# Designs tried in a protein design run: designed miniproteins, single chains. Part 97

Each design is a single chain, and the fold is of that chain. pLDDT is the mean over its residues in the fold that is shown.

## One batch from the design tools (miniprotein)

Design m3363
Fold by ESMFold2-Fast:
Structure m3363 (fold): chain A 84 residues (1-84)
Amino acid sequence: LSDEEIEEIIKLTEKDLEGLEKYLEENELSDEELEQLIKSIEGLIEQLEKLLEETDNEELKKRIEKIIERLKKLIEKLKERLKE
């Protein structure tokens, strides 16, 4: 992957994450849906960690790290919802 391709992936991921955060504010998910979403986010974190190894661009690395931290915080919030 080129840095330009990685930047495009980051841009799309940032937009998707913003949309997901808004969706979760407006909608109640079942426990099954929450568990499926957590698994999907965990998979996305793994992919982003691999992208972090693919680039030497410091600004792209910072953006990826910020997305990973946002996703980890989101998992914690979703796990709290599973606890009632």
Scores: mean pLDDT 83

Design m3364
Fold by ESMFold2-Fast:
Structure m3364 (fold): chain A 92 residues (1-92)
Amino acid sequence: SLEEEAKKAYEENLPKEKQVELLVELMKKAAEEEAEKLAEYLKKQGIEVTPEEVLEFMKKMLELAKKALEEGKNPAEAMEKAFEEFKKKLLE
């Protein structure tokens, strides 16, 4: 289990780089499960999105945050901009 691997990395005090990589992978898996729930909820409210569209957006946010960190930029700012665009598209 990825969750068990991430927990062991934290408990065994493995290098921070490995802990971050495992955390990102765990968040991507959590996004997959949450995307299905969010898409179903939104569909019931009359907002037409697929789990795939929600998941793609969540993964895009995560990749933008990672890229911002690698470029020395603020990851929160990058994610906020992406979230506002997604919110605009859903609410129209």
Scores: mean pLDDT 68

Design m3365
Fold by ESMFold2-Fast:
Structure m3365 (fold): chain A 95 residues (1-95)
Amino acid sequence: MELVEKAKEVLKKLTGHELEGKEDEEIILQAYLLILKKKGDEKSIEEIQKIAREIAEELGYDDMDYDTRVEIAKKMIEENEKLLEKIKKVLEEEV
């Protein structure tokens, strides 16, 4: 996904370290959340947290290990077209 390359650039720029072995969808969401935190966009952060929580509840997960977080990230990207549009716009503004 071309979007993941932009997300990797943003994460490297904001965190100063390399993110090896992460799934594309998690990289995209991490970059998006870091940009929102940098901007102080509290409302958008709350929206993301709500979506992730609703998906976790739907999947029946109480324990948020890495694999669970990756599954949630994939569902967020796949099932929420409006969220994906917002992520693309925000990442394009940062790059």
Scores: mean pLDDT 71

Design m3366
Fold by ESMFold2-Fast:
Structure m3366 (fold): chain A 74 residues (1-74)
Amino acid sequence: SPLLDDEDRELVARASKLPPGSVVVDIGTGGGNLTRALADALGPGGRVIAVDSNPVNVSAATINGGERTTGVVT
Protein backbone atom coordinates (compact mmCIF):
# COMPACT_ATOMS: atom_id res chain seq x y z
CA SER A 1 0.00 0.00 0.00
CA PRO A 2 1.29 3.52 -0.79
CA LEU A 3 -0.24 4.78 2.48
CA LEU A 4 1.19 4.37 5.98
CA ASP A 5 -0.89 2.53 8.59
CA ASP A 6 -1.27 3.59 12.26
CA GLU A 7 1.75 1.51 13.36
CA ASP A 8 3.93 3.08 10.66
CA ARG A 9 2.78 6.61 11.58
CA GLU A 10 3.64 5.96 15.26
CA LEU A 11 7.12 4.72 14.27
CA VAL A 12 7.65 7.85 12.11
CA ALA A 13 6.59 10.10 15.03
CA ARG A 14 9.05 8.30 17.33
CA ALA A 15 11.84 8.60 14.73
CA SER A 16 11.27 12.39 14.54
CA LYS A 17 12.14 12.59 18.28
CA LEU A 18 15.47 10.72 17.97
CA PRO A 19 18.72 12.73 18.33
CA PRO A 20 20.53 13.93 15.17
CA GLY A 21 22.62 11.26 13.44
CA SER A 22 20.39 8.36 14.60
CA VAL A 23 20.34 5.09 12.63
CA VAL A 24 17.10 3.13 12.17
CA VAL A 25 16.85 -0.39 10.73
CA ASP A 26 13.61 -1.20 8.89
CA ILE A 27 13.22 -4.99 8.52
CA GLY A 28 10.56 -6.21 6.10
CA THR A 29 10.33 -2.91 4.19
CA GLY A 30 7.65 -3.94 1.69
CA GLY A 31 7.16 -1.09 -0.80
CA GLY A 32 9.58 1.23 1.05
CA ASN A 33 6.88 3.69 2.18
CA LEU A 34 7.90 3.38 5.85
CA THR A 35 11.62 3.57 4.94
CA ARG A 36 11.04 6.85 3.06
CA ALA A 37 8.91 8.33 5.87
CA LEU A 38 11.51 7.32 8.49
CA ALA A 39 14.29 8.95 6.42
CA ASP A 40 12.26 12.17 6.19
CA ALA A 41 11.52 12.10 9.96
CA LEU A 42 15.20 11.61 10.94
CA GLY A 43 16.26 14.72 8.99
CA PRO A 44 19.80 15.57 7.84
CA GLY A 45 22.50 13.23 9.19
CA GLY A 46 20.04 10.42 9.95
CA ARG A 47 20.19 7.03 8.25
CA VAL A 48 17.66 4.27 7.52
CA ILE A 49 18.78 0.76 6.58
CA ALA A 50 16.02 -1.18 4.83
CA VAL A 51 16.11 -5.00 4.77
CA ASP A 52 13.62 -7.28 2.98
CA SER A 53 13.80 -10.84 1.66
CA ASN A 54 11.82 -9.74 -1.44
CA PRO A 55 14.40 -8.19 -3.84
CA VAL A 56 11.82 -6.09 -5.76
CA ASN A 57 11.04 -4.12 -2.54
CA VAL A 58 14.58 -3.68 -1.15
CA SER A 59 15.86 -0.15 -0.59
CA ALA A 60 18.27 1.78 1.63
CA ALA A 61 18.02 5.47 2.44
CA THR A 62 20.64 7.86 3.84
CA ILE A 63 20.18 11.55 4.61
CA ASN A 64 23.28 13.69 4.12
CA GLY A 65 23.41 17.51 4.10
CA GLY A 66 19.61 17.76 3.93
CA GLU A 67 19.43 15.49 0.85
CA ARG A 68 17.98 11.96 0.71
CA THR A 69 20.16 9.26 -0.84
CA THR A 70 18.58 5.90 -1.75
CA GLY A 71 20.52 2.73 -2.48
CA VAL A 72 19.36 -0.73 -3.51
CA VAL A 73 20.16 -3.56 -1.08
CA THR A 74 20.19 -7.07 -2.56
Scores: mean pLDDT 59

Design m3367
Fold by ESMFold2-Fast:
Structure m3367 (fold): chain A 88 residues (1-88)
Amino acid sequence: DFARIAATGDIDALRDIARRYADQATTSSERVGFRGFAVRIDNIQSADDLPALRDLANNIAASSVTDSGRQQAAQFAQVIDAIAAHYS
C-alpha cells in the first residue's frame, strides 16, 4: 500500500492511514501526533508543504515509545520523500 501511495502521490490515502493509526494508538502522544499529521495533510497547499510534513513524521517517530509507532511514523517520512520526488 505504501509503495502504491509513493508511486502515485496519493497523499489522501496517507491521511486515511494516519487517522487509522491515531485511532489504534495506545499512547496519547502517538494519538495526538498521528491526528496532527492527518490535519497537516488536509491543509497541504503545495509541494513546499511536504518538508514540514516529513519533519512532523520524523518527530512522531523520535517521540514514539512503541516499536509500532516508530515504524509507522518512519514509513510516513519515507513515503513523503517519495511523493516529494514527483515534484522535483
Scores: mean pLDDT 79

Design m3368
Fold by ESMFold2-Fast:
Structure m3368 (fold): chain A 119 residues (1-119)
Amino acid sequence: AAAALAEARELYARGKAALHAGDYEKAIEDFERAVRLLEDVDPVLAARALALRGVAHYFAGDYEKAARDLEEAARTALAAGDYALAAQALVLLSEILDAAGDKEKAAEARARAAALPGH
């Protein structure tokens, strides 16, 4: 619905502001609410919100949740046909996996990004 999309866009903007301010808990909450409103309405914006929730989890020190959110963002973007966003999510996933010390999974994520069309 138009009202749900408007609320989700506001939550997405607030989540981004919280993320830039270093308020990772608030960013996670706002992006979680945005994703719930967006899932069947705007899958590209849902994928963007998932990717930024993953980034917020990473800065909060939760690498497992960060990786899960970026995998979901990549799948959601790919299902929507947004190969550029899917590649961006997979590159972020590779960077987080490298930072966590999982070089093999990081290399796999980079290879997946490189295999996508149009980048």
Scores: mean pLDDT 89

Design m3369
Fold by ESMFold2-Fast:
Structure m3369 (fold): chain A 98 residues (1-98)
Amino acid sequence: NETKLIGRLAEALKEIVRELEKKGLITPEAAKKAMELTEEALKLASTGDESLIPKAKELLKKAMEIIDTGTPHISGQLAAQMSGRILLAIGEALDEEL
C-alpha cells in the first residue's frame, strides 16, 4: 500500500528534522520548510486517496532536498543513521501488508 509507505516516510522525515534541529545541524529556515512539506504530505496520505499520492511524493522530494541543502555540516555516520531510520519506516509499512 503506497499510501502507508508515504505516511511512514513522512513521519520518519518529521522525526529526522526534529532531531537535526535539536542538535543544531539544520538551519531554522530549512527545518521549518521541511516540516511544513512533510506535514502536508502526511495530510494527503492520511486521506487514503491514491490520486493524491503523486503530490505527496513531490512534497516529500522537496522536503528531502531542503534537508540536504540545510545540513552542510552533517557527519557521514549521522547521515547513515538517518538513512537507516527511513529504511526501517519502509520495512514497518511493508510488514503491515503481511
Scores: mean pLDDT 75

Design m3370
Fold by ESMFold2-Fast:
Structure m3370 (fold): chain A 77 residues (1-77)
Amino acid sequence: MSDEQLEKESRFVGLAVQVSIDPEDLEARRELVRIGVELGDAGVAQPARELAERLPEPERTELLRWSEEAERLAALK
């Protein structure tokens, strides 16, 4: 566990609150998914898939890859 993990966890919580208040903030949703994958949070797999349907390439392909990575990490728990 790195010292940077606490900073990422704090940012993840803040983004989760922001998304819960404004679910139309696609930038905040994308950032939440990115940090969630870096933290190994399988719970971001579904949000990543849903967001991928709303964004153009290349962001769509990246979100689909992040969704698959999150699901893979869940299987290893």
Scores: mean pLDDT 77

Design m3371
Fold by ESMFold2-Fast:
Structure m3371 (fold): chain A 89 residues (1-89)
Amino acid sequence: GAEEALEAAEEALRLARERGDEETAEAAERAVAALRAGGYGGAAAYAGEALRLARERGDEETAEAARRALEALKASGDEDAEKIATLAL
């Protein structure tokens, strides 16, 4: 659900920041902000971008955190989030 997505997105943000990956951190920060605002579709789009960036950079731990955020958003019951998360996974 939304709580699990928020925890995973916050972990992705923390990991990206620790690694100095500003672009992945920005995507994860936007996902966190969208989740806090109740914008689940936007959160899925930003979490998907964080996943893509982390994968391209070989950051498997940040990618796994972003993937968990997307899986939680896919299971959230929000139809836009489910669609976007499914395409990003």
Scores: mean pLDDT 87

Design m3372
Fold by ESMFold2-Fast:
Structure m3372 (fold): chain A 81 residues (1-81)
Amino acid sequence: SSVEEELEKIIEETRKKLEEIKKESEKNGWSQDELDAKLDKVEMEAGMRILELAEKNKLSDEEIQKYMEKLKEVYEEILKE
C-alpha cells in the first residue's frame, strides 16, 4: 500500500542520512559524543514520523513494532560500520 511505501521510504531516507553523518564524522574528526548526538537526533525524528504516519493510518501495534524494529536495525548497522 501507499502507507507501506511511505514507511519504507522513511527507513531508506534515514539510512542515507545516517550514512552521510557518519561519512562527515570520519572526514571531520568529530568526537564520539557529537557523532552519537547527531545520529540519535536523526533516529528520533524518523521514529516520530513513523508513529505519526501509523496513527494517521490506524496501523496495528504489530506493524508499528515491525517498522520501529527496522529503524533500530538500520541505526545499529550504521553505528557498527
Scores: mean pLDDT 85

Design m3373
Fold by ESMFold2-Fast:
Structure m3373 (fold): chain A 99 residues (1-99)
Amino acid sequence: HMEEQRKRIEDLRRRVEEVRAGLEKASALFQTDPEAGIAAAREVRRKAEEVAVEGSRLMHESTDPELQAEFARLVREAVELMRKADELIAEGTAKLQAQ
C-alpha cells in the first residue's frame, strides 16, 4: 500500500517536471512563433490541470498525513504552473492583438 502511494507520488512529480519543462519550451517558442507558443502553453495548462485533479483525488484518498502533505505540495505546484501558463497565454494574446 505505502509502496503504491510512493510510486504515485514519484509519477506525479515526474509529470510536474514535464509540465515545467513544457512551459519553458512554450515560452521560448513564443519568442519566435507567438501563435505556436500560445498553443503550446494551452497544452501545458491542460496537462498541469490533469496533474492537479489527479493529485487532489489521491490526497483525499490517502489517510497518511505525510502522503497527504506530499500530494498537496504537488497539487500546489501544478496549480502554480497553470497560473504561469495562463499568464503566458494572456500576455501573448494581448501582444498579438496589439500588432
Scores: mean pLDDT 86

Design m3374
Fold by ESMFold2-Fast:
Structure m3374 (fold): chain A 96 residues (1-96)
Amino acid sequence: MKLRIDVEVTVPREAAPAMKEEFEKALKKTNVDEYKIEVKYEGDFATIRITAVVEESDVEKLSKEFAEALNKVGEKYKHLRDKMKLEIKAKVEEAP
């Protein structure tokens, strides 16, 4: 069964390009059928939204790769780590 997964990450503006790059690498390492990455800048923060369609069996791998991506950016921007927020929402939706 294919699941639609919505991921939202809020980071300080200066960390947004690095976060987008690492999440894109994570998606490419996982067997993801379709994905979209959007970046919205508001005030001192950027919100990165990822929508992905994945097989249920690949969800654990994708979650692990996203956690590793967040950790890499957190190490590079250690002084900003406490201002980073990750939310993952998984919905069972019929993918065509």
Scores: mean pLDDT 76

Design m3375
Fold by ESMFold2-Fast:
Structure m3375 (fold): chain A 65 residues (1-65)
Amino acid sequence: MSHAEVVARILEAELRKYESKLSEEQREEVRRIVDYLLANPDLPEEEAVRLGREAGRIIRESVEV
């Protein structure tokens, strides 16, 4: 499994877990990042992690820590 696929799977699980805490716009932004990762499984690890961090930031801002 590529790094992009691993990050996408983690984000999909987090999105499912916290979907009720996210606005529709926030869900759409996270979904766009997941879709991009799945469309580009050959992304370098560094780029996949950067995108995962951005999606994680969106989720974190919407849920209790």
Scores: mean pLDDT 79

Design m3376
Fold by ESMFold2-Fast:
Structure m3376 (fold): chain A 82 residues (1-82)
Amino acid sequence: SAEAEQAEAAVRAALAETGLTEDQAFIALLVAAGREELARELAKKLGISEEELREATRRAVAALRRHLPADLWEALLAALRR
C-alpha cells in the first residue's frame, strides 16, 4: 500500500542519516518500543555494548522523531511491541 511504502521509505531515510548498521538500528527501535530485554539479548549476541546500544538508541530515536509524523512514530512503536 502507498501508506506502508511511504512509512518504510521515511524510516529508511531517517535511519540512513544516523550512520547506524541495520542491526544497531533494529535493536535501537526495540529499546524505543519498550522491548528492552529482547534488545539487550540481541545486543549481547551481536557484541554490541550497553554504551553502544544507548548511543544507537539516542541517535535512532532523535532522527526518527525529527523526520516522522507523531502518528507514524506511534504506529511504528506499536508494531514493534508485538
Scores: mean pLDDT 80

Design m3377
Fold by ESMFold2-Fast:
Structure m3377 (fold): chain A 91 residues (1-91)
Amino acid sequence: MEEEKKKEKEREELAKKFGEYAYNVSKVPSELYAESFYEAVYELPYEEVERLKELYESPTSGPLEENQEAGKKVYGRAEEIYKKKLEELKK
C-alpha cells in the first residue's frame, strides 16, 4: 500500500538523518553506529517517528519537552544496539 511505503521511507530517511547528526556530534567514524540508528528508528511506533520528524524539521515547534524525550529514546536505543554489536565483534 502507498501509505505503508511512505511510512517506511520516512523511517529510513529519519534514521539516516539521526545517524548523520550523531556522527557529526561524536565524530565516530563507524557504519556500525549509523546502522544502530536505523535499527532504533525501525523499532519505534509510527507516532514517535512523527514526533522525531517534527523535532528534526522544526525543533522549536509544538511541545519541546515531548520532542526532546522522543529524541533521547532513539539515541539511547541506538547506543544499546551499538554496544551490543561492538561486543559481538570482540568475541
Scores: mean pLDDT 64

Design m3378
Fold by ESMFold2-Fast:
Structure m3378 (fold): chain A 82 residues (1-82)
Amino acid sequence: MTEEEKKKAREEIKKIVDEAIDRLNQATSVQEVADILREAQKKIDEIIKKYNLTPEEVTELYREYWLPLVDAAEAKMAELQA
């Protein structure tokens, strides 16, 4: 079902982001932070393709999950460079 598929896509993206944030908290180098973001981006792109998400749905998920992840990564990189 389309609504069930959308819910599953959101849950899979949330899991990817939650795992990435957990890894960011344990990161000890700027390179490790960059690798975590790259891996998360690839996984999210695969979910978008798998569920054929619309541009509107992608924008919503980007604001809800991806932007907070990027903010957390930038904060972690600043901490590591201090």
Scores: mean pLDDT 82

Design m3379
Fold by ESMFold2-Fast:
Structure m3379 (fold): chain A 60 residues (1-60)
Amino acid sequence: AVTDAVQLTAVCLAEISQSDALNDAINAATTGLSPAAALANIIATAAANGISAADIAACI
């Protein structure tokens, strides 16, 4: 399901980032949103915090 995909993407990005601040930002970006909006916000937050487009694509 889309919700499961959001959770898998968040976990994958957390493993790449190894940053508590980025993990907190990703968690904040998903609060109160639909799965599609949550996924878009996770991607935007990861990119803003220096995760490469290739690493983001690998987590989707």
Scores: mean pLDDT 71

Design m3380
Fold by ESMFold2-Fast:
Structure m3380 (fold): chain A 101 residues (1-101)
Amino acid sequence: MEKEIEELEREREELKKELLELSKELENLPKHEKTREMVVLLSAAGLELAAADFYLELAKKEEDEEKARKYIEEAREALERAREFLERVKELIEEIKEEIE
């Protein structure tokens, strides 16, 4: 369990770094009809990362092993959703770059 929490914390930090990088890329793109969609997706990813952090902290403090496992699972699901949102933003950025080239 402790190792699993450490692995999820590492994954969260990696996704947070990707979020910041994609936010900077978006700032350098011209205004596009898909800009609002990307902002919404980045915001959603940020919320999922915050949720993952919240659940991992709850898991660390929880003395009941079964309840702690549930928090870990909720954190994992939040990180998976964050990753999906970030991947969609990457696709939209590449699509916009192809349209303006």
Scores: mean pLDDT 85

Design m3381
Fold by ESMFold2-Fast:
Structure m3381 (fold): chain A 74 residues (1-74)
Amino acid sequence: SRQERFLAQVEAAGALLLELARRYNFPEEVVARIEALLQEAKARAREGTEAGLRAAQDLVSEALRLLEEGRKAV
């Protein structure tokens, strides 16, 4: 389903984002915040609603923004 595909993509993207954050030695608080956003995104996607899926997409976008800001800070 679309939900299952999205959840798999969030898992894969999350693993990659966390690997990059560790590789570039991001501050612990930034890594924790990215992890929290990705966990919330998975929870919202699991609601099985369009609103939940949209919220999950917004949370993933925020995680990507934090990754970019972290790269600039290093």
Scores: mean pLDDT 77

Design m3382
Fold by ESMFold2-Fast:
Structure m3382 (fold): chain A 85 residues (1-85)
Amino acid sequence: SELEEYLKSLSEEEREKLLEELRAELEELVAQGLISRESAELTLKIIEAIIEGKLSEKDLEDIAEKHKGDREAFIEAVKELLKKV
C-alpha cells in the first residue's frame, strides 16, 4: 500500500520524529476521551511494526477479513501477531 511504502521509506530520524508526533496526538485523543489507552498503544505498535518490516498492511487486512464483525477477536489477533515478533 502507499502508506506502507511511505513508512518504509523514512530515515531513522524521520521515523523517530513521526513516532513522537503520533504519540503526542494519540495522548491528546486519549485525554479527550475519543479513544482508549489500549487503542492508542495498539496503533503505535502497529505503525512501529510496519516501519520495521515486521507487519504489512495485507497482514492486517487478512486478520480483519477473518474476524469480520468481531472487533474484540480482531484486536486479540493483532496483539498475538505483534507478540510473535
Scores: mean pLDDT 74

Design m3383
Fold by ESMFold2-Fast:
Structure m3383 (fold): chain A 77 residues (1-77)
Amino acid sequence: SKEEAEKIISEFEAKVEELVKLYKEGKISLEEFSEKIRELLEEVAKKMEKLSKEEQKEIAKRIKEILEKALDEIRKL
């Protein structure tokens, strides 16, 4: 459903934003950040398998945008 897709996107974004915050505060290493991002991407992949191809495409696009923003914020440090 569209609501399930938006929930997956919103939960991923919130978790990525928390990881960026932890990295900026020096509470996690870059290696820990990268590993946690990998785990979140695996979680998204499992959840999106149940959704339509159109919803999977939208999730993939939004996930990419979230990650690009997070990487930009980290590179400024």
Scores: mean pLDDT 86

Design m3384
Fold by ESMFold2-Fast:
Structure m3384 (fold): chain A 69 residues (1-69)
Amino acid sequence: MKVPREDALRIAELVRAGKTGEASRLGREVAQRLNITGAEAGKGVAETLRELGDPLWDQAGAAATIGGD
């Protein structure tokens, strides 16, 4: 499952800025919009960011997972 690049990058930017709560909220919004679970949204964010070479892929994925559940 893939989360859109725009959503994944926005979550990574929020994590980079220390706004983990906002990143989690966006992760939940993405999960609801795509009709998937928070865990699936977190994995999708991590996968998309890893493909883009973003060093925060793991942290962003974790933040999105928490917000989606």
Scores: mean pLDDT 78

Design m3385
Fold by ESMFold2-Fast:
Structure m3385 (fold): chain A 87 residues (1-87)
Amino acid sequence: MEALEQAVAEARAEQDEILASGGRLPPSPLVQAIEEIQRIGAEALAKHRDDDKATLEEAIERLEERKEEFPVPELVDLVIEALRSEL
């Protein structure tokens, strides 16, 4: 069940690492993308609490359907790939 949370956490950790290395921000679009990914993951988790595979499949489907609406679609692709690797 931790796979979805782990993928989102890893995406967020990448942003934190950039900040820690003194990189310059555009935080808003990336933060919005991370928050939306987390929301989708949390909804999938709540729906399929006792089924890790169903949770991952639901999260992947939702992310794929809404990828075009995200500010940073490359981040969505990274999360989808990570989630698929956990199936």
Scores: mean pLDDT 68

Design m3386
Fold by ESMFold2-Fast:
Structure m3386 (fold): chain A 63 residues (1-63)
Amino acid sequence: SLEVAKEYAVELLKKLGVEDASEEEQIKALTEYYKSQGLSEDEATTLAEYLVKLAKEKKKEEE
């Protein structure tokens, strides 16, 4: 569900230590993480951008 995806995105940013970093730094960190998991650069970047947007929405919902 969308709620699970938002929670996953937030937890992943926390795990990578970039939860309070800039959007650009968050996207870079997630892109490198997914590339390490076997995704292509384009796939990793697309997924990273999507998850960072979800994490931002979750943060807005909290405050």
Scores: mean pLDDT 83

Design m3387
Fold by ESMFold2-Fast:
Structure m3387 (fold): chain A 81 residues (1-81)
Amino acid sequence: SLADAKSHARAMFAHARREIEALAAGLSPEQAAAVRAEVDRIEADLDARLAAATSVGEVEQAFTEAMARLGALIRRVEALR
């Protein structure tokens, strides 16, 4: 269902967020705070898109784009090492 797709997307993002927060724990406090702020921004954008989504395809598109943004953030974090 649409509701199940939205719940699954939120759960998968929460899992990915925990993994990124674990990675950020190895950074300086300032860098970790910056990473958390960017993850918060990505999550807020995803939540807004999920709230507006009226089809499973829209949920999948929103989730795919959010995960791509998290991947780009991870690459930027790794470049700071």
Scores: mean pLDDT 87

Design m3388
Fold by ESMFold2-Fast:
Structure m3388 (fold): chain A 58 residues (1-58)
Amino acid sequence: SEEELRKRREKNKAKAEAFNRLMEALERRELDAEETREMAREAGMDERVIEALVEHVE
């Protein structure tokens, strides 16, 4: 349905924006390990990928 497609589109957009914010913050080195995990989960990333990102924040 149109309503379901709209909700999925908004959710996908939010995930993409969360991912972009995470990547930008990581490049600026403004995140600690816990903040990195939180933002990566909001971006819908796999736990394996999250742990790899956390290694880069140390």
Scores: mean pLDDT 77

Design m3389
Fold by ESMFold2-Fast:
Structure m3389 (fold): chain A 100 residues (1-100)
Amino acid sequence: SNLEKAVELFREMVEELVEKFKDKIPEEKLKELRELAERAAEEILKNNYSVEEAEDKMLQVYTVFMDYLSSSPEVSQEEIDEAAKEFSKRFREIVEILEK
């Protein structure tokens, strides 16, 4: 289904972001982010969320991720800006799949 495909791309995006920042964010926080993303994915699929509900749930995970980046002394503002741009690009692709 399009919902399952969108959720799989969302999981892939989160794992790529975790890998990118694994040396700059504490492992405990990265584990919390992975667990939050997995719970979000499960809720979206289990409840057959609408496009809007799925988007909102994914954005909640993104907000937590951005807070972790902003709170890390080893992450530069430039890296935060690049992460936000990459998320925006990939999130648009996920939304396009959800709207099919």
Scores: mean pLDDT 85

Design m3390
Fold by ESMFold2-Fast:
Structure m3390 (fold): chain A 94 residues (1-94)
Amino acid sequence: DEKERKEAIEEFLKEADKLAEEYRKQGKEESAEYIEFARDLVENNDWEKWEILARGRLAELVKKKAEEEGKTEAVKENELLQKDIEELKKLKEE
C-alpha cells in the first residue's frame, strides 16, 4: 500500500514535469511555470494549496494542451493527473 502511494506521487510528478516541458517547448512559459508550481506543491505535500490550484487552472491548461496538439495522448495525461490527485487525497485522509 505504501509502495502504491509512493508510485502514485512519483507518477504524478513525472507527468507534471512532462507537461511543463511540453508547454515550454511550445513557448507557453506561463503555463509551464504554473504546472511546475503545482508540481512543487505536491512534492512538498501541500495538498490544501494543490486542491485550489488544480480546480482553478491546472485542469484547464491540460485540456488546452490536448486541444492544441490534437492528440488523445494529452487527454490520457489529463485523466491520469486527475486520477493521481484523487488517489493521493484519499491516501492522505487515511
Scores: mean pLDDT 60

Design m3391
Fold by ESMFold2-Fast:
Structure m3391 (fold): chain A 59 residues (1-59)
Amino acid sequence: GASTKAGAGAAAGGGSKEGAEKVGRLVEQGHKPTSEEVEKLSGSGPRGARIAARAAGGE
């Protein structure tokens, strides 16, 4: 445990995340994401992989 934590990692809100969120909302409404969308999210990086995994897994 550390007493002091550096305030590094404050990402500014961008479009990337919003796009992913919108896709998630659509999926909840019954929209099924295409393999291309899942691949794009996964290819984006760890953050994209999580979103894709959630859309595919749902656990």
Scores: mean pLDDT 57

Design m3392
Fold by ESMFold2-Fast:
Structure m3392 (fold): chain A 80 residues (1-80)
Amino acid sequence: MKEEAEKHLAEAEKLEKQDPPNYREAGDHYLRAGKAYLEAGDYEKAVEAFNRAIRFYLKSGDVEGMKEAAELAEKALEKL
């Protein structure tokens, strides 16, 4: 749902702007936003959210989160 995706996007942006930034939780919220956009059929926004999740998971050292986000980004790209 769009509202669910927007909520996670806002929370992720808040977490990345904290001092110190909470990169792992920001990545988790971008991942959830991407999944919500994917479910809604907004593949372009899903790819953007998943790419942000990949970036923040890499910064936090969460290899599994990065791999999940990358696989979902590829799936969303295939639907474009």
Scores: mean pLDDT 82

Design m3393
Fold by ESMFold2-Fast:
Order: C-alpha cells, then structure tokens, then sequence
Structure m3393 (fold): chain A 96 residues (1-96)
C-alpha cells in the first residue's frame, strides 16, 4: 500500500459565473500550483452547475499544507465564494 499525499478540493462558483467560467478559473489555479512546484499532479475531477472538484497530488505533507494555503489565496483572488478540503467543513472565502 503506497501512501501518496493528496488533496481533494471543492470550489463553489460565484452565482453570476457560467460553468465554463468556473472551469477556466479552476484551470488557471491548477496551472499556478503546478508551475510553483506545489503540486506534482493536478486535475479537475468533476464539474457541476455551482461547483468544481479538484484533485492535487504533492510530494510531501508540507507541500500539501502549502498547496492548501495557496488554494485559499488563489480562490479568493479568482472570485470563488467558498472552498472545502477533503472532509473539512466548507470555508467562506469572504471571511478569510
């Protein structure tokens, strides 16, 4: 059994966004995380009318924490309204 640090993320889209706009924002965020070396692999897992689910793979638990912090910052900058990590409660980005 191989243990691979992974982060599953649910992003809530702004109500004025189309699904396509949400996907484009998510893709920009994934590219930024890969380009900065915080994620080894990043992908969109599922897309809904009001949310996008992402999966990130990191080399270490420390990189996973850094990727989580970067995701919170980038999500706020890109205009997502909320985020949830793995089994954690939904976090309103307006309150961060």
Amino acid sequence: VEYVPALLVTLVLAPEWSEAEGVRAAERMLQALVDSGLAVHAEIVSVGPDHVELRLVTRTEDQKRQAREALLRLSRELGFVAVAFNAEKMVPLSEL
Scores: mean pLDDT 75

Design m3394
Fold by ESMFold2-Fast:
Structure m3394 (fold): chain A 67 residues (1-67)
Amino acid sequence: GAAEEEKKRRLEILGFVLDALRKALETNGTLRIEQLDEHTIRVTLTTPEGTEVRVFRVSEEEKEILL
């Protein structure tokens, strides 16, 4: 149902951010999370191997957790 899809989406976003944070810590890199608009965030992971950028649509609740 809709609640299960929302939970899955939230876990996917949070899982990516947690994995990116782990990679930043392991590689002595940096993680940046920035708001692009009311419902969109950009996550930028910079490591010695390169830069990875992902853009996510987020709810107000998710923005409060991540920003």
Scores: mean pLDDT 80

Design m3395
Fold by ESMFold2-Fast:
Structure m3395 (fold): chain A 74 residues (1-74)
Amino acid sequence: SMEEVRKRIEEVIEEVKGKSDSEKLLALAKLYQELVEEGVDGREIAEAILEEAKKHNDRISENLAQMELRILEE
């Protein structure tokens, strides 16, 4: 469910809080791949990451999600 997807995203964002940008990128890339392999749509993942990143003031995750959404719309 998207509720479980959001919870997993929130847990990852909280876990990497205060870590380097590269560590955040790697953790999110791994989570994205896992969710896609589980059949979750990439747009739904990106939208969920954007929502959770904003709640945590995580600008790196927010910018990544916005870029992915822009690519998917093109």
Scores: mean pLDDT 80

Design m3396
Fold by ESMFold2-Fast:
Structure m3396 (fold): chain A 88 residues (1-88)
Amino acid sequence: APLPSPAELAEARAVVAELEAILAASGEPDARARFERVYAAAVAKLRDPEIRENFEKYAEPENLERTLALLRALETVRLAEEAERAAA
């Protein structure tokens, strides 16, 4: 895959940081734990193309759009970190 541009990386990191800030700001342990599970599930789906493809095919439209945006942000950050390690 092509390396993300600095602008794409900055945007993706901002999205991930915003999600982490929301989790950290949650005063409700149960709500936070549920959000952490959703985040972990999104990361797991990023690593499994078959699960991701099936989810995209059958997911509700609102959940699909939000999940795809999150997966794209996570993919961009992962690719940038991988490229940074390769350049070191």
Scores: mean pLDDT 60

Design m3397
Fold by ESMFold2-Fast:
Structure m3397 (fold): chain A 61 residues (1-61)
Amino acid sequence: SEEEREEWLKQARFMLDYLLSKGYSREEALARVREAVSTVLGDKPELQEEILREIERYLEE
């Protein structure tokens, strides 16, 4: 759902920002967020792909 997508995007961005604030590189932070999203949303591949795409866009824009 749209609400579920927005909540996961919020959580993923929070995790990414947290890891960057702790001194992780962009590459390391992204890899950890990707692993967490893949683990939690493994049963929802379309949602997983959407969240990961938006997180990569967030870092590039």
Scores: mean pLDDT 80

